# Designed miniproteins, single chains, continued (4), part 58

Each design is a single chain, and the fold is of that chain. pLDDT is the mean over its residues in the fold that is shown.

## One batch from the design tools (miniprotein)

Design m13988
Fold by ESMFold2-Fast:
Structure m13988 (fold): chain A 89 residues (1-89)
Amino acid sequence: MGEKIYNQYMKSMIGDKGEGSPSSSRPGLPPFPDLSKLGEIPKENVTEEERKQFRNYLTNSMYNTEIPKIMSTLTDEQRDALIDYLFTL
């Protein structure tokens, strides 16, 4: 599920592995973080609290208006599946 959501909505904006894109940031703001690094975190070290913080970051990100918009259109199950997929990149 998360892979399909990523490929449909996010791959064109932040790359095949979540490496980000210049187009994902606005002038004068910090560039959007490289999400490809999430896959390097051992799954046993990813806590439920860290997942919630990351979900909140994506939903309320000031760096990219498209990602919060996409997150707002997803169900809770779809958001969780997308976040799970991001931690496998």
Scores: mean pLDDT 63

Design m13989
Fold by ESMFold2-Fast:
Structure m13989 (fold): chain A 104 residues (1-104)
Amino acid sequence: SPQEQALLRDLRTDVRALIDIARDLDNADLAAVAEEMLALVERALAEGVTPEMLARLRALAERARALIRETMKTLTDPVKSATLLVVMSGAEFMIALLERLLEE
Protein backbone atom coordinates (compact mmCIF):
# COMPACT_ATOMS: atom_id res chain seq x y z
CA SER A 1 0.00 0.00 0.00
CA PRO A 2 1.10 3.68 -0.27
CA GLN A 3 1.19 3.80 3.55
CA GLU A 4 3.46 0.70 3.73
CA GLN A 5 5.75 2.25 1.06
CA ALA A 6 6.00 5.54 3.03
CA LEU A 7 6.85 3.72 6.31
CA LEU A 8 9.43 1.52 4.52
CA ARG A 9 11.09 4.62 2.96
CA ASP A 10 11.27 6.29 6.42
CA LEU A 11 12.69 3.04 7.88
CA ARG A 12 15.26 2.92 5.02
CA THR A 13 16.39 6.49 5.90
CA ASP A 14 16.83 5.53 9.59
CA VAL A 15 18.66 2.26 8.75
CA ARG A 16 21.02 4.09 6.34
CA ALA A 17 21.80 6.60 9.12
CA LEU A 18 22.42 3.66 11.51
CA ILE A 19 24.91 2.13 9.01
CA ASP A 20 26.74 5.49 8.69
CA ILE A 21 27.09 5.99 12.47
CA ALA A 22 28.09 2.32 13.02
CA ARG A 23 30.89 2.77 10.43
CA ASP A 24 31.95 6.09 12.01
CA LEU A 25 32.21 4.24 15.37
CA ASP A 26 34.13 1.29 13.76
CA ASN A 27 31.38 -0.99 15.15
CA ALA A 28 31.51 -3.86 12.64
CA ASP A 29 28.79 -5.93 14.40
CA LEU A 30 26.29 -3.03 14.42
CA ALA A 31 27.14 -2.19 10.78
CA ALA A 32 26.54 -5.83 9.74
CA VAL A 33 23.13 -5.95 11.50
CA ALA A 34 22.12 -2.58 9.97
CA GLU A 35 23.26 -3.75 6.48
CA GLU A 36 21.05 -6.87 6.84
CA MET A 37 18.14 -4.61 7.90
CA LEU A 38 18.73 -2.40 4.82
CA ALA A 39 18.73 -5.42 2.45
CA LEU A 40 15.42 -6.60 3.97
CA VAL A 41 13.84 -3.09 3.73
CA GLU A 42 14.95 -2.80 0.05
CA ARG A 43 13.42 -6.24 -0.63
CA ALA A 44 10.16 -5.21 1.12
CA LEU A 45 10.05 -2.01 -1.02
CA ALA A 46 10.51 -4.10 -4.22
CA GLU A 47 8.32 -7.16 -3.42
CA GLY A 48 5.92 -5.96 -0.70
CA VAL A 49 6.30 -6.46 3.04
CA THR A 50 5.39 -9.90 4.47
CA PRO A 51 4.86 -10.98 8.12
CA GLU A 52 8.06 -13.09 7.82
CA MET A 53 10.12 -10.07 6.64
CA LEU A 54 8.66 -7.99 9.47
CA ALA A 55 9.47 -10.65 12.10
CA ARG A 56 13.08 -10.71 10.80
CA LEU A 57 13.26 -6.87 10.89
CA ARG A 58 12.01 -6.96 14.51
CA ALA A 59 14.66 -9.57 15.47
CA LEU A 60 17.41 -7.53 13.76
CA ALA A 61 16.21 -4.32 15.49
CA GLU A 62 16.36 -6.10 18.88
CA ARG A 63 19.95 -7.26 18.10
CA ALA A 64 20.90 -3.70 17.01
CA ARG A 65 19.42 -2.26 20.24
CA ALA A 66 21.44 -4.77 22.33
CA LEU A 67 24.65 -3.83 20.43
CA ILE A 68 23.87 -0.12 21.00
CA ARG A 69 23.45 -0.73 24.77
CA GLU A 70 26.96 -2.29 24.83
CA THR A 71 28.36 0.60 22.71
CA MET A 72 26.84 3.17 25.11
CA LYS A 73 28.94 1.73 28.00
CA THR A 74 32.13 3.15 26.37
CA LEU A 75 30.85 5.88 24.00
CA THR A 76 31.80 9.27 25.51
CA ASP A 77 30.72 11.56 22.60
CA PRO A 78 27.30 12.98 23.65
CA VAL A 79 26.31 13.97 20.07
CA LYS A 80 27.10 10.48 18.67
CA SER A 81 25.28 8.89 21.65
CA ALA A 82 22.17 11.06 21.08
CA THR A 83 22.20 10.46 17.29
CA LEU A 84 22.55 6.67 17.75
CA LEU A 85 19.61 6.54 20.21
CA VAL A 86 17.35 8.81 18.07
CA VAL A 87 18.05 6.87 14.84
CA MET A 88 17.49 3.48 16.53
CA SER A 89 14.25 4.69 18.19
CA GLY A 90 13.04 6.00 14.80
CA ALA A 91 13.71 2.62 13.13
CA GLU A 92 11.93 0.76 15.99
CA PHE A 93 8.92 3.12 15.68
CA MET A 94 8.64 2.53 11.89
CA ILE A 95 8.78 -1.26 12.46
CA ALA A 96 6.04 -0.98 15.14
CA LEU A 97 3.81 1.02 12.74
CA LEU A 98 4.38 -1.57 9.96
CA GLU A 99 3.49 -4.39 12.43
CA ARG A 100 0.26 -2.57 13.37
CA LEU A 101 -0.61 -1.86 9.70
CA LEU A 102 -0.18 -5.54 8.65
CA GLU A 103 -2.39 -6.74 11.59
CA GLU A 104 -5.22 -4.33 10.57
Scores: mean pLDDT 89

Design m13990
Fold by ESMFold2-Fast:
Structure m13990 (fold): chain A 65 residues (1-65)
Amino acid sequence: SPEAQAVQEAAKSVEGVKQAIAGQRGDTVHVSIIAENEEAGKKAKEAAEKAAKEQGKKLDVTVSV
């Protein structure tokens, strides 16, 4: 979905993110983030939250380091 793609791209734009994959179920976007370190993971989560809010969607985030 365009909303899930926007969340995925926002997370991937953060330096130190190795992988981000997003999908949508109803009004919720689910994103899984693999980051190089805790700081990159936190920034990627924040970027995903902002993108989800802009799209008017709920967000479920999983971050792995």
Scores: mean pLDDT 83

Design m13991
Fold by ESMFold2-Fast:
Structure m13991 (fold): chain A 99 residues (1-99)
Amino acid sequence: MEELLNDEEFTLEVAEAVKEIREEAKRLGKSWEEMDAIYREKAKEKAEELAKKYGVSVETVREIMRAVDLAMLEVEAKTGETDPKKNIEEIKEISLKLL
């Protein structure tokens, strides 16, 4: 897992995917329950795509996506910045602590 998070391209792709999925869930969901359901479905689909692309298990990608998602929320709460490119190193460091 550490080797994957040390790949800046992989970590950025995961962070951007998480951001896109969150925004789509907010746009389409009418309630917290609907937003969560949409997020989970799309996160599973994206995890399967990334697992194939990087040659790792779906379970590994799903665990990393959860850690990156939480790390992005923490960074956004501290800085107000939602662009993962600007805080990719901090997102990576926090994600590694959550794995």
Scores: mean pLDDT 82

Design m13992
Fold by ESMFold2-Fast:
Structure m13992 (fold): chain A 100 residues (1-100)
Amino acid sequence: SQLQKDIDKELGALDSLGEELEKLFPELGKRFRKVKDQFRSIVQQAIQQNNIDLQNKALMEMGAVHLFVSFALQTKDKELLELTIKNAEKNVQELQKQLE
């Protein structure tokens, strides 16, 4: 499906960003890797449960993380980067609660 392709594309983008982040900011990179792995787990479980609503919510959140992390790196805005990762940590916990 198109949704599966969009999810795979965003997960790949987060993998690439995670590699870059770990080299530039090791501590933030570790936190980002954990968030990224949690998104992958949530998405895999949402797919297995045929929970399309949760798949779309996860895709939206991953897309927002991709956008803001990319922007923060391009503009060298470490405060925006830290805020984006902190918000993603909170959002991934809320998504996890929606799993049955």
Scores: mean pLDDT 88

Design m13993
Fold by ESMFold2-Fast:
Parts: sequence; structure tokens; C-alpha cells
Structure m13993 (fold): chain A 60 residues (1-60)
Amino acid sequence: DLEALLQKLLEEIQKLGEETAKKIKDLYLEKLAADSSEAGRKEAQAEAQKMLEEALAKLK
């Protein structure tokens, strides 16, 4: 389950916001490379945004 791995990795690197941002960006680009269709782009963006929101909420 990719989402479970992403959640775990995000939590482990959240202490460094700059590195977290890079990780989210790299994930987004990797998903786009795998599926560049409109649906794939929408899904990649939604997942990246969700990860960012969760990271920001935990860093508060």
C-alpha cells in the first residue's frame, strides 16, 4: 500500500520542513511520470496536497 508507506515516511522526516517539502514534490513528480493523464495528474495533486496539509497540521 503506497499510501501507508508515504504516511510513514512523511512522519519520519517531518522534523525538517524543507526536506518534507522536497519529498512531497518528488513524490508528485514520480506519480506524474507513472501516469500523466488528466485523472493521474488530479490524483497526484490531491495526494500531494493532503500530505502537505497533514505535515503542516503536525508541525503546528
Scores: mean pLDDT 69

Design m13994
Fold by ESMFold2-Fast:
Structure m13994 (fold): chain A 55 residues (1-55)
Amino acid sequence: DAKIQEAVDLAKELAAQGAPKADAVKAAMDYARSKGLSDDEIAETAEAVARALGP
């Protein structure tokens, strides 16, 4: 839960710096994996990032 929020915050920061959404999503997923999140939690992280950055 808190780790997913950290990954979303990272993605928002990257997007604010001009990174493409796909790169921000990938960075957030890689971050979640580095924190020991499960594959299901990594998938939830990708969905949360896509939702947070908008369509």
Scores: mean pLDDT 81

Design m13995
Fold by ESMFold2-Fast:
Structure m13995 (fold): chain A 74 residues (1-74)
Amino acid sequence: LKKRIEELKAEIKALAAQADAADAAGDTAKARELYQELIRKADEAAKLARELGDDITESMFRMIKSVAQIAIDR
């Protein structure tokens, strides 16, 4: 579980950087696709953190998901 959370954390970080770069370049369609993938991975990570009883890590991933959702809904 911890190893999978670390893998997801790395993937989320990479997706966030790519989405931010696409958004900065004005490629809103690509940014939205990357944010949607990030939301999916953040949701998976939050569920795994909940299974471990790590409320802080779960809350962090739920926050990341919310921020990405706001970016999509813009």
Scores: mean pLDDT 81

Design m13996
Fold by ESMFold2-Fast:
Structure m13996 (fold): chain A 104 residues (1-104)
Amino acid sequence: SEKERARKLIRENIENVIELLNKALEYLKQGKIKEARGLVALAGASASSMRLHLRLMFPDDPEFQEIAELLDELIETLKRAFETADENDVEKAIELANKILEKV
């Protein structure tokens, strides 16, 4: 079904976001701020693309509205992580991404 394809797409993209953010966290621990910000920006682009897809394909679906709210919080957290380069902001983004995985 279209919903099963959407859940698979969300899962695969969120798993990639988590991988990018874990690498960003490793770079921050090494003092590699520029490299970490680059990975946070890529994670943000992926999350924003997913959010747009859900808005276009499932605007009124209650299941995807809950996921969309978590994606909106993730996107805002990633913007903060990019500006601050704070390990705590990256860890919060990883936690939000894992919450999305629990919903798909």
Scores: mean pLDDT 90

Design m13997
Fold by ESMFold2-Fast:
Structure m13997 (fold): chain A 81 residues (1-81)
Amino acid sequence: MYLLLVTLKPDADTEAVLAEARRIAAETPGVLAVEAFVDPRGRPVIAVYAESEETARRVGERLRERLPDQVERVDLLRIEE
């Protein structure tokens, strides 16, 4: 399983980004969950859980394409638990 962490800009519309991430997830087979978090420094983070690295990367690319001014960083992690 893979986890995509989408770190948003401090002034980002978290609800709008979350709604778009959920829309992209609905269009992308192999997405397991999409959740919103706040990091220890108060930054909004969208977490996308995916079956494969390809699926996670595709969601991240589409989100960055649709909302380039909202996304600061994208990190891809492999979950081994």
Scores: mean pLDDT 83

Design m13998
Fold by ESMFold2-Fast:
Structure m13998 (fold): chain A 80 residues (1-80)
Amino acid sequence: MEKAEKAIEEEGAEFVGELGDVKLYKKQLDENSTAYVGLREVDGELRIAASGSGLTPEDREKATRVAEEIAKKAREAYEE
């Protein structure tokens, strides 16, 4: 978990809070786009959710791609 959390923070995402056992992070990309990444550990496995928010479909797609890249780096760090 600590390695995954550090990888997310290194990508410029900030801790928002905990919803149950899920740790939520966000990265504000611009005025219109926010990337979200949620982390939890279940039965010794890292579970990651990635989602983008935006005012337009293009803003949302951009934010989603960034969220997915952050999630990928978090998973790679966790598996080390």
Scores: mean pLDDT 84

Design m13999
Fold by ESMFold2-Fast:
Structure m13999 (fold): chain A 72 residues (1-72)
Amino acid sequence: AEELEKKARELKEEGDSLEKTDPKLAAEKYREASELFKEAARQLQLEGKYDEAAKLYDKANEAYFKALKLER
């Protein structure tokens, strides 16, 4: 879970840096970050860490909505 969360955070940061210069690529990075946050959250749920999983699902949703906003 921890490695997936770290990778997701890196992808979100890449998306943030690309948002104005390449919004299409930024949206792609946000979608990838969202999927990795969801995967990390699912792993935490399997470990019984429900509060931490909920926070990662929130981050996944935030990244997903950023992607949708840029793909309009």
Scores: mean pLDDT 83

Design m14000
Fold by ESMFold2-Fast:
Structure m14000 (fold): chain A 93 residues (1-93)
Amino acid sequence: MLTPEERERLVREAEPIAREVLKGSDLTDEQKEAIVAALRDFVETHPETVRSLESVRRLAEKIVEYLKKNPNATVSEALVGRVLAELPREELE
């Protein structure tokens, strides 16, 4: 488990890592900013799911993949949770 200090640092560093992943994507600037905000909020509220900068990077990559399949989807914390919930089921089927 992360200490409160490590979690605060992870939340702070999540934005730069997400931006690095998004820089290589074909998403609009508005979508990129929405993803960064949603990821930051998700990391802060779900530290059990996102425990490292590597996890933040993987989550950002999965969101980009989801939006390529669903280009008009609204980006929110709920979308981040949905991407995590739906992808494991598809991989198991």
Scores: mean pLDDT 70

Design m14001
Fold by ESMFold2-Fast:
Structure m14001 (fold): chain A 117 residues (1-117)
Amino acid sequence: TKVEKAKRVLQEIIDFITTVYKEVMRHLNERSRAIVRAAATRIATVLQESIIELDLNPEADPVEILKKTFERIKAIFEEMIAQLRADPGASEEEIALVEDAARKILEYMEKKIREFE
């Protein structure tokens, strides 16, 4: 079904985010890691809520749920990057690494949503 396909797309997004997160965290100091971990926790909540919404609302358009999930995650990344830029302990190299990772995740999500449509 379209719901099962959307749940697979969300799982692929979770797996990709997890892979990128683990790699990025290896290159960050403790303060930057705390900011990124907080954002990752919020993203995990958004993804879990999206899966629950697909199960509870089988008549809803799965594409609309995926697009809403994308917008929520994009907002979390924008807030995370703003927090890193405001932190005097974050280097420009760390900020650039996190910005690149966020961009790659958003591009991956957009591609997966487009392929689902």
Scores: mean pLDDT 90

Design m14002
Fold by ESMFold2-Fast:
Structure m14002 (fold): chain A 94 residues (1-94)
Amino acid sequence: TEEAREEAEKLAEELLKEVEEKAKEASKGDPVTAALTTLQAIGEAVKRMEEWAREKTEEDPSAAEAYEEVLRKAVEEFDRLAAEAIRRMGLALR
């Protein structure tokens, strides 16, 4: 349902904001530690979203496609943040 998609998108937005805030705070320190902290935060966010999607799909199997689509888009955004963290680390080590 459209409502299911909106719930998933809201969770994805909240998790993305949490990762971005942790990345910003970590960026004040050592570049390698900052990159590792960002990657760990991304891993935790993806796990939380996957667990949430599994529980919600068990409650409403008809919404599974909507949850999968939102999760896929969120993972693409997390991959972008991970790539940026790795890029910044690489530049700092030169």
Scores: mean pLDDT 79

Design m14003
Fold by ESMFold2-Fast:
Structure m14003 (fold): chain A 90 residues (1-90)
Amino acid sequence: PETLRTSVHLEELVVPGLTPEQRPAVEEALRRALEEAVGWIRENSDLDEIHLEVEVKIISPQEAEVVITGVTSDGTRLPRTIRVRVRLDP
């Protein structure tokens, strides 16, 4: 297979303490973190399918962290995690 198939379960991004003004920054950082994770997996593995798990943690009113973990279609977890810090206060 020459194409990596990615599935991610992101029904609703509910982040406690996040204001409407901060939401676009978190969503953009999440998008970039997902692109980075998929790119890394494509370059560093021969996987055909991967499921991505996403967590968002508010560290302070000015800072959040996006954590992405990869899981293969058979449920095997990858040994690496992608972490991206986000500044919420522009």
Scores: mean pLDDT 63

Design m14004
Fold by ESMFold2-Fast:
Structure m14004 (fold): chain A 86 residues (1-86)
Amino acid sequence: SMEDLVKRIREVAADLPIQDQLVLLMGVQDIKQLVEEGAPLEEIEKAVDLLIAWAEQNISDPAIRDRIIAELEKLGREAERIIRES
């Protein structure tokens, strides 16, 4: 579920600086809101891609970065599934 993915992202991000945690949590909440509002899939995909790009540019630890990107990719797939099943 989206909620389980949000929890996992929060857990993986726990060792990041607070500012980076806030950016990730706000970005994930924005994606969740777009899904709940039934926004176009292209808009949701763009939001996910921008958050992944932010993580790639701003998370210095490769292990944490790769884990967060993997969870964001799962979030994008779950969002697509929800929109397609609606």
Scores: mean pLDDT 85

Design m14005
Fold by ESMFold2-Fast:
Structure m14005 (fold): chain A 70 residues (1-70)
Amino acid sequence: MLEERLEKELAELREKHPDDLELLARKLREAAREILREVLRAPEPELAAALADLERILADSVANSRPPAR
């Protein structure tokens, strides 16, 4: 599954770069792009759209988990 592969890549990246969240996020994005290319076998425009959708879902998840401003 795509999710399982992303979790594995995230775990490996976190193990190698535990203190660098920016680098980890960048490497995860690169890994996600390669995994989507492999799994979907789609042309670049569809791959880009799928990656954009994934980024939107992640952004929504982060926004929903933010504590209310005090």
Scores: mean pLDDT 63

Design m14006
Fold by ESMFold2-Fast:
Structure m14006 (fold): chain A 62 residues (1-62)
Amino acid sequence: EEIEKYIKRLEELADRADAAGLETVAAFVYMEAAILKTHKPPVEEAKKTVDRYEAEVDAAIA
């Protein structure tokens, strides 16, 4: 339900990283999305993971 929103955001972020040539970062973000799908941690934890990787990808692309 709400966690699906964060999973989708990570998958979209991984696609953006891959398109920018950041293959290693894209692979890690895809793995985090898979972990969220399997373990379904609290929404607060999922949000922290997404925020962290968004900042990392944005910094790498800039």
Scores: mean pLDDT 79

Design m14007
Fold by ESMFold2-Fast:
Formats: C-alpha cells, structure tokens, sequence
Structure m14007 (fold): chain A 83 residues (1-83)
C-alpha cells in the first residue's frame, strides 16, 4: 500500500541520516539516535527533552546539528504514519 511504501521510504531516509550524522559527528549510532529522539520529543512539546536537546546540540558542529534536525523531523513523520 501507499502508506506502507511511505513508512519504508521514511525508515530508509532516517537510517541514512543517522549514519551520516554519526560519521559527521564522530558519535556512535546509539548516541545519535538518543539526540534525535530528544529533538523529536522537544519538537512535540516536551520541555525536559528541549533542554537536553539544546545541551546535546551545543556539542555538535552546525553540519551535525542540521543532520540531527532532519532526522528528528523524519522520525516524527514516521511515528505519525505508523500509528
């Protein structure tokens, strides 16, 4: 179905962005996934996640910050489509 194809496409794009962010930042995939999760929850209105995301972002280059923001947006889109 179109929804299944969209979920799979977003999943592939998210995986690619996570791998690129890990490569650009020098962090592990797990560390990048944690920061992406914090940014996604912050975008959804979680104030505690926003503070933690801001702390994590302060340690990243502008290029790594952009990759994490893009990954967080795709993560949220995937969560909405999978529900």
Amino acid sequence: SAREQQVERLGRELRELLEEAARASGLSLEEVEDIVGLEAHALAGNEEARKKAEEAFATLSPESQELVRRAARLYLEGQRLAQ
Scores: mean pLDDT 85

Design m14008
Fold by ESMFold2-Fast:
Structure m14008 (fold): chain A 76 residues (1-76)
Amino acid sequence: AELEQKAQDLAKAFLEHYQDSEKLKAALKPLVAGLNEDDLKTVLKKAEGLLRPVLGQEFEKRFTELVILVQEIVSE
């Protein structure tokens, strides 16, 4: 339930802000704060399922950008 909600919030933030990396990073920081590596992987996998049908042909590029940005945030 909690990780499902986190995945939905992350997908929504990405769709709202993917054209502005600074706003996207700011929106993602609180959503990934306090997640361990396993929970983060679970949230990203669930978000992948939510974003794939919405992004269509842009999915691979945009989702890769999201994963890299999330990894940068958790490595700070």
Scores: mean pLDDT 81

Design m14009
Fold by ESMFold2-Fast:
Structure m14009 (fold): chain A 82 residues (1-82)
Amino acid sequence: MTQEEQLEKVKELVELYREDKKAALEKLKELLKSEDIQERLIALAALKELAKENDEEVKELLKEATKHEDEAVAELAEGILK
């Protein structure tokens, strides 16, 4: 996946959250559980943008991500929450 493709997917997830919060949260949870590191990073990048809106549901999902088995995912999620 190219960097431009990753950025486009992040934008699509952020826009989906603004239009259908429940569907976006479900998709973000799915991507965070993916075996593909690129999909997990896309979800974290989208959550980072969404965290700027001070949304508690986004913060809850980031707190769940800090417990992820992948240390890189957990550390990135912790950094976003700070």
Scores: mean pLDDT 80

Design m14010
Fold by ESMFold2-Fast:
Structure m14010 (fold): chain A 95 residues (1-95)
Amino acid sequence: STLDKLEQILSDMLVRQVNLILEGAPSVLIKAANQAVISAQKALDYVKQGDYEKAKQILQEAIKWLDELAKKYPEIKTELEDIRKKLEEMLKLVE
């Protein structure tokens, strides 16, 4: 189901966040991964409530924020793009 796919994406994002901490990734990247997980969890909570419009809004705002962060920190652009792709996968499922 759509909900199962969204929960799997969130699970993958949580695992990646833990791995970034264990790898000693830059603090900016760890904070970005944490904020993306928070946004993904809020979006999932809205989907569970049937509020797809708020879920879309949260995911779109998170993607925009990551795009702005990638411009400021080009050295971690690839890692930020990986996080962005997970949020985009969630956004496509709620459209």
Scores: mean pLDDT 90

Design m14011
Fold by ESMFold2-Fast:
Structure m14011 (fold): chain A 86 residues (1-86)
Amino acid sequence: SEAEREARELIREIERLIEELEEIREGDYSQEEKAERLQEILARSREITAQYEALKPDLSPELQAEIEAKLLELGRKVLELELEMA
């Protein structure tokens, strides 16, 4: 279905944000540059969450669980970066 296609695209976008967080974490960036890039990721994460909420009624419980697990992983990676910047 179109909703399933869009859900799988959201999963790929979440995975890309997780990879971007790891690159920021491991990269040779100033604390200010890391903070700016983190804010961009948080803005994209909010957009993804809004898109997920719109798709949710048309998704299987399995796809919902997969997206929610990926969003939880993204949240954990955000916390890891924030702790390393402290």
Scores: mean pLDDT 88

Design m14012
Fold by ESMFold2-Fast:
Structure m14012 (fold): chain A 106 residues (1-106)
Amino acid sequence: SAELEREKQAIRERIAAADAELAPEGEELEARLAEAERAGDEEAIRRVYGEAGRLFARAYGLPEELGRRAGEALAAGDYERALELVLEGLREAGLLAIVAELEAQR
């Protein structure tokens, strides 16, 4: 529990540090997603989710390419694959207590 709380705190601090820098990119991605959804463009939706996943990974100090792939899996409705990619990113970042907690909830 102490290690899990330490890892959670490290992520919270990383988010807080990155929040202001990433807000404009997040707003742009939300606008692009809304447009792609209105157009029914599934390929554009997948691309935006991939870019959002990359941005999320950057904010959390995780591997950006795994974040992109997780976002694309989420857009495809493949929640298990998305979770596996997130867990891999967390393992590469050394956040093993969070990985153990998430695995226990599956």
Scores: mean pLDDT 81

Design m14013
Fold by ESMFold2-Fast:
Structure m14013 (fold): chain A 74 residues (1-74)
Amino acid sequence: SAAVDRLRALLQARRYQDALAEVERTLGLRSIDQLQAELMRMVRDRRAGKAVDDDRVLITQIGLAAAQQLALAG
């Protein structure tokens, strides 16, 4: 999706704060704990045979990567 492609470009450019702000606007999630909890929920739902939005998984993974990079830098 265009949203995933844009977020991947921000990560590649190391624009972690911009990537995280865009994830927050899309998902309403910003912290490492919130993003990890959402990712684990989606992983469990997929293993249980429930439909999971692949774009939401990718956006959550990008948000988690950006948040982790910001935590390591500060």
Scores: mean pLDDT 88

Design m14014
Fold by ESMFold2-Fast:
Structure m14014 (fold): chain A 70 residues (1-70)
Amino acid sequence: SEEDVKRLAKVSGLPEETARKYLDFALASQPDLNVDELIDTVEELKAKYPKARGDIILGVAIAEQLIAGR
């Protein structure tokens, strides 16, 4: 949803357009992906790696969700 895109953009620090593309890819790969769990994973990774780029953090968070849901 548009609200999920805005939430993901805010937590990742990425532009809404970029967050939308990442979320679209994740949902195309795993339609039952829990966006709240994805957001929590992004926040956990940001706390663990405060110097990492937001796109790297979001990419890793999506990879973790896709691996867990395989």
Scores: mean pLDDT 84

Design m14015
Fold by ESMFold2-Fast:
Structure m14015 (fold): chain A 75 residues (1-75)
Amino acid sequence: LAEEAIRLAEEGALYAAAGRLDAARRKLTQARELASKVNPEAARLLEEALEHVERGDVAAAIRAASEAIKTLNEA
């Protein structure tokens, strides 16, 4: 679950960086759902990343997703 959540969060961040916000939102949503089962803090950070994607703040979205990935890797 944690490894799958990390992969989906990495894909979401990559899509956000590429300007593909719809794809980013889908991947980050899937990552958040998996993260919520293993690490509530990572799920919260992925929720923040999704909020930033909705606002078009790509830099903030990537930062939040990166923090979530770090949190999942440190568990």
Scores: mean pLDDT 84

Design m14016
Fold by ESMFold2-Fast:
Structure m14016 (fold): chain A 82 residues (1-82)
Amino acid sequence: MSAEQLDADGETIIDAIVDALRELGVPASRVARIRDLGEQLRAQGKVDDLAAALLEMAVMRSLGASAEEIAARVEAILTRAL
């Protein structure tokens, strides 16, 4: 995979996470913070860590987790990966 493709994949995953958090009603300030963490991981080429956060979010949503629980878990995964 080229650097350009990793960057594009990272952008797609970050947008998916951010859009889902907005749909869940997570506050804009927290969504912005999570986006900043995602962009830091994207800059490091850590697309697998971004994908793991997206997958965990999808699993938590399927289990009926709250917007707060989902946002906190995604933030924790992204912070741990830095």
Scores: mean pLDDT 84

Design m14017
Fold by ESMFold2-Fast:
Structure m14017 (fold): chain A 92 residues (1-92)
Amino acid sequence: MEEAKKLNEEMKSITDEAISQADKLAESLDPKKGLELAAKVLESAVEQIKKLYDKIKEIGKKDPNAQKMGDDTVLDSTKRLTEKMKEMYEKA
């Protein structure tokens, strides 16, 4: 469970960091280039979240609570990242 909690916290941190980085990129660079790079950062974060979730699924085979926690976090994280990514692409 503690290992699954750490992976779960890492997924949340990656989500929050990617959104923060996307906002900074949109502000710091030419709007077109900043928005494109922001979208790519968010896409990379989704891929990282899925890899961490796969590790939680392995733990979850023996711990259903770890699986439930991972399921809830991956759904929330991917929704937040994909919604932000759509905003970045629409503004680019």
Scores: mean pLDDT 80

Design m14018
Fold by ESMFold2-Fast:
Structure m14018 (fold): chain A 81 residues (1-81)
Amino acid sequence: MRKAALLLTAAKLHLVAAVLSREGYGTEEDARNSEEAAIENAKEAGELGGPEYVREARRAARRLGLEDVAEELERYLEELE
């Protein structure tokens, strides 16, 4: 599904934006807003395209060291399964 794939891409971009915000390109507030947007987009991608979209977002979050985001997505996956 095209919309699910686009939302997953948006989620991954928001995860990168959160990391960049903490690396000096933004504020902690910017990082938190980007993390929340990533979680929202990942959840919507999962609702439209299935749980694998949420799993891929969780993997991306873990690779970037965003453990709180990965834990939130893991809790959401447990609710779906």
Scores: mean pLDDT 86

Design m14019
Fold by ESMFold2-Fast:
Structure m14019 (fold): chain A 70 residues (1-70)
Amino acid sequence: MKKTTYVSAIKDEDGKTYHVIERTVYEDGSVEIKERTMTEEELEAYIASLPGKKTKTKLDDRHTLYEIEE
């Protein structure tokens, strides 16, 4: 099943970690949400590991959105 994953990364007040919200939207309209805390290194490695077309959008100084389309 084709899916689009939206990874929202919000930098924490400590500047060292990110609150990551992963929203996966399937072609049938179903949605899965996962939340976790990651370091910048873990986040970059994770995004690089995902297959498909990746688009990075900087929403503000602390918030970045990644769109991954299979």
Scores: mean pLDDT 81

Design m14020
Fold by ESMFold2-Fast:
Structure m14020 (fold): chain A 68 residues (1-68)
Amino acid sequence: DVEKAIDEELERLRTEEGFSDEEVAQIRAKVDATLASLKAAGIEVTPEEARSIVRQIALALRDNRARR
């Protein structure tokens, strides 16, 4: 289940990597937008790919903060 995979990865980011509730909400919104875009393009996303997308968005958020 893609939704369950996303929820589990977001919870891991919050509990294990110290992301705030605000940051997790931001990541969730970007993940949802990305998945909606992929579905519109006819691309099927696996649970494993969904976890990867969550991690990539989280890393991008961390990288953008580190640049400043």
Scores: mean pLDDT 79

Design m14021
Fold by ESMFold2-Fast:
Structure m14021 (fold): chain A 67 residues (1-67)
Amino acid sequence: LAEKQLRFNQEVLSKVNWEPTTEDVLDAITGEPLKEGVRSTDTGEQAKYESLGPNTTLEWIKEMNER
């Protein structure tokens, strides 16, 4: 059960909070990223994902995936 929630939260966080930066992405395309290749957004949504719960989060992820 916890494993499912962890994977769910990771999917939400990686799709919503992880935003690749043009500069970092360009370096990754060259063949070797200088940093992580992705940049975390300045958001507190991580806490909201857990607060909203599985049902509400599912609806939110659905919209984000549509994007």
Scores: mean pLDDT 46

Design m14022
Fold by ESMFold2-Fast:
Structure m14022 (fold): chain A 79 residues (1-79)
Amino acid sequence: SSKELELRAGTAAGMARISAAVGRLAGDPELGVRGAERALKQAQETLKEAEKAGDQEGIRAAQQGVRDAEAAREAARAA
């Protein structure tokens, strides 16, 4: 379902951002990087499922989720 894929993509991106922030606040950037990488993997898996389903709206949402998660991972690494 498009709604489920969109929600999962948004959740994964949000988790990546939260993980990066937590790592920075805890003074443990590796913790933030690991959390962001796990969230990125979930976003990538959501994209793969959207592509299999042929759900164009889900694919667009999942692609944005992957981009957001990648940005969060890079932010975590820069900390």
Scores: mean pLDDT 79

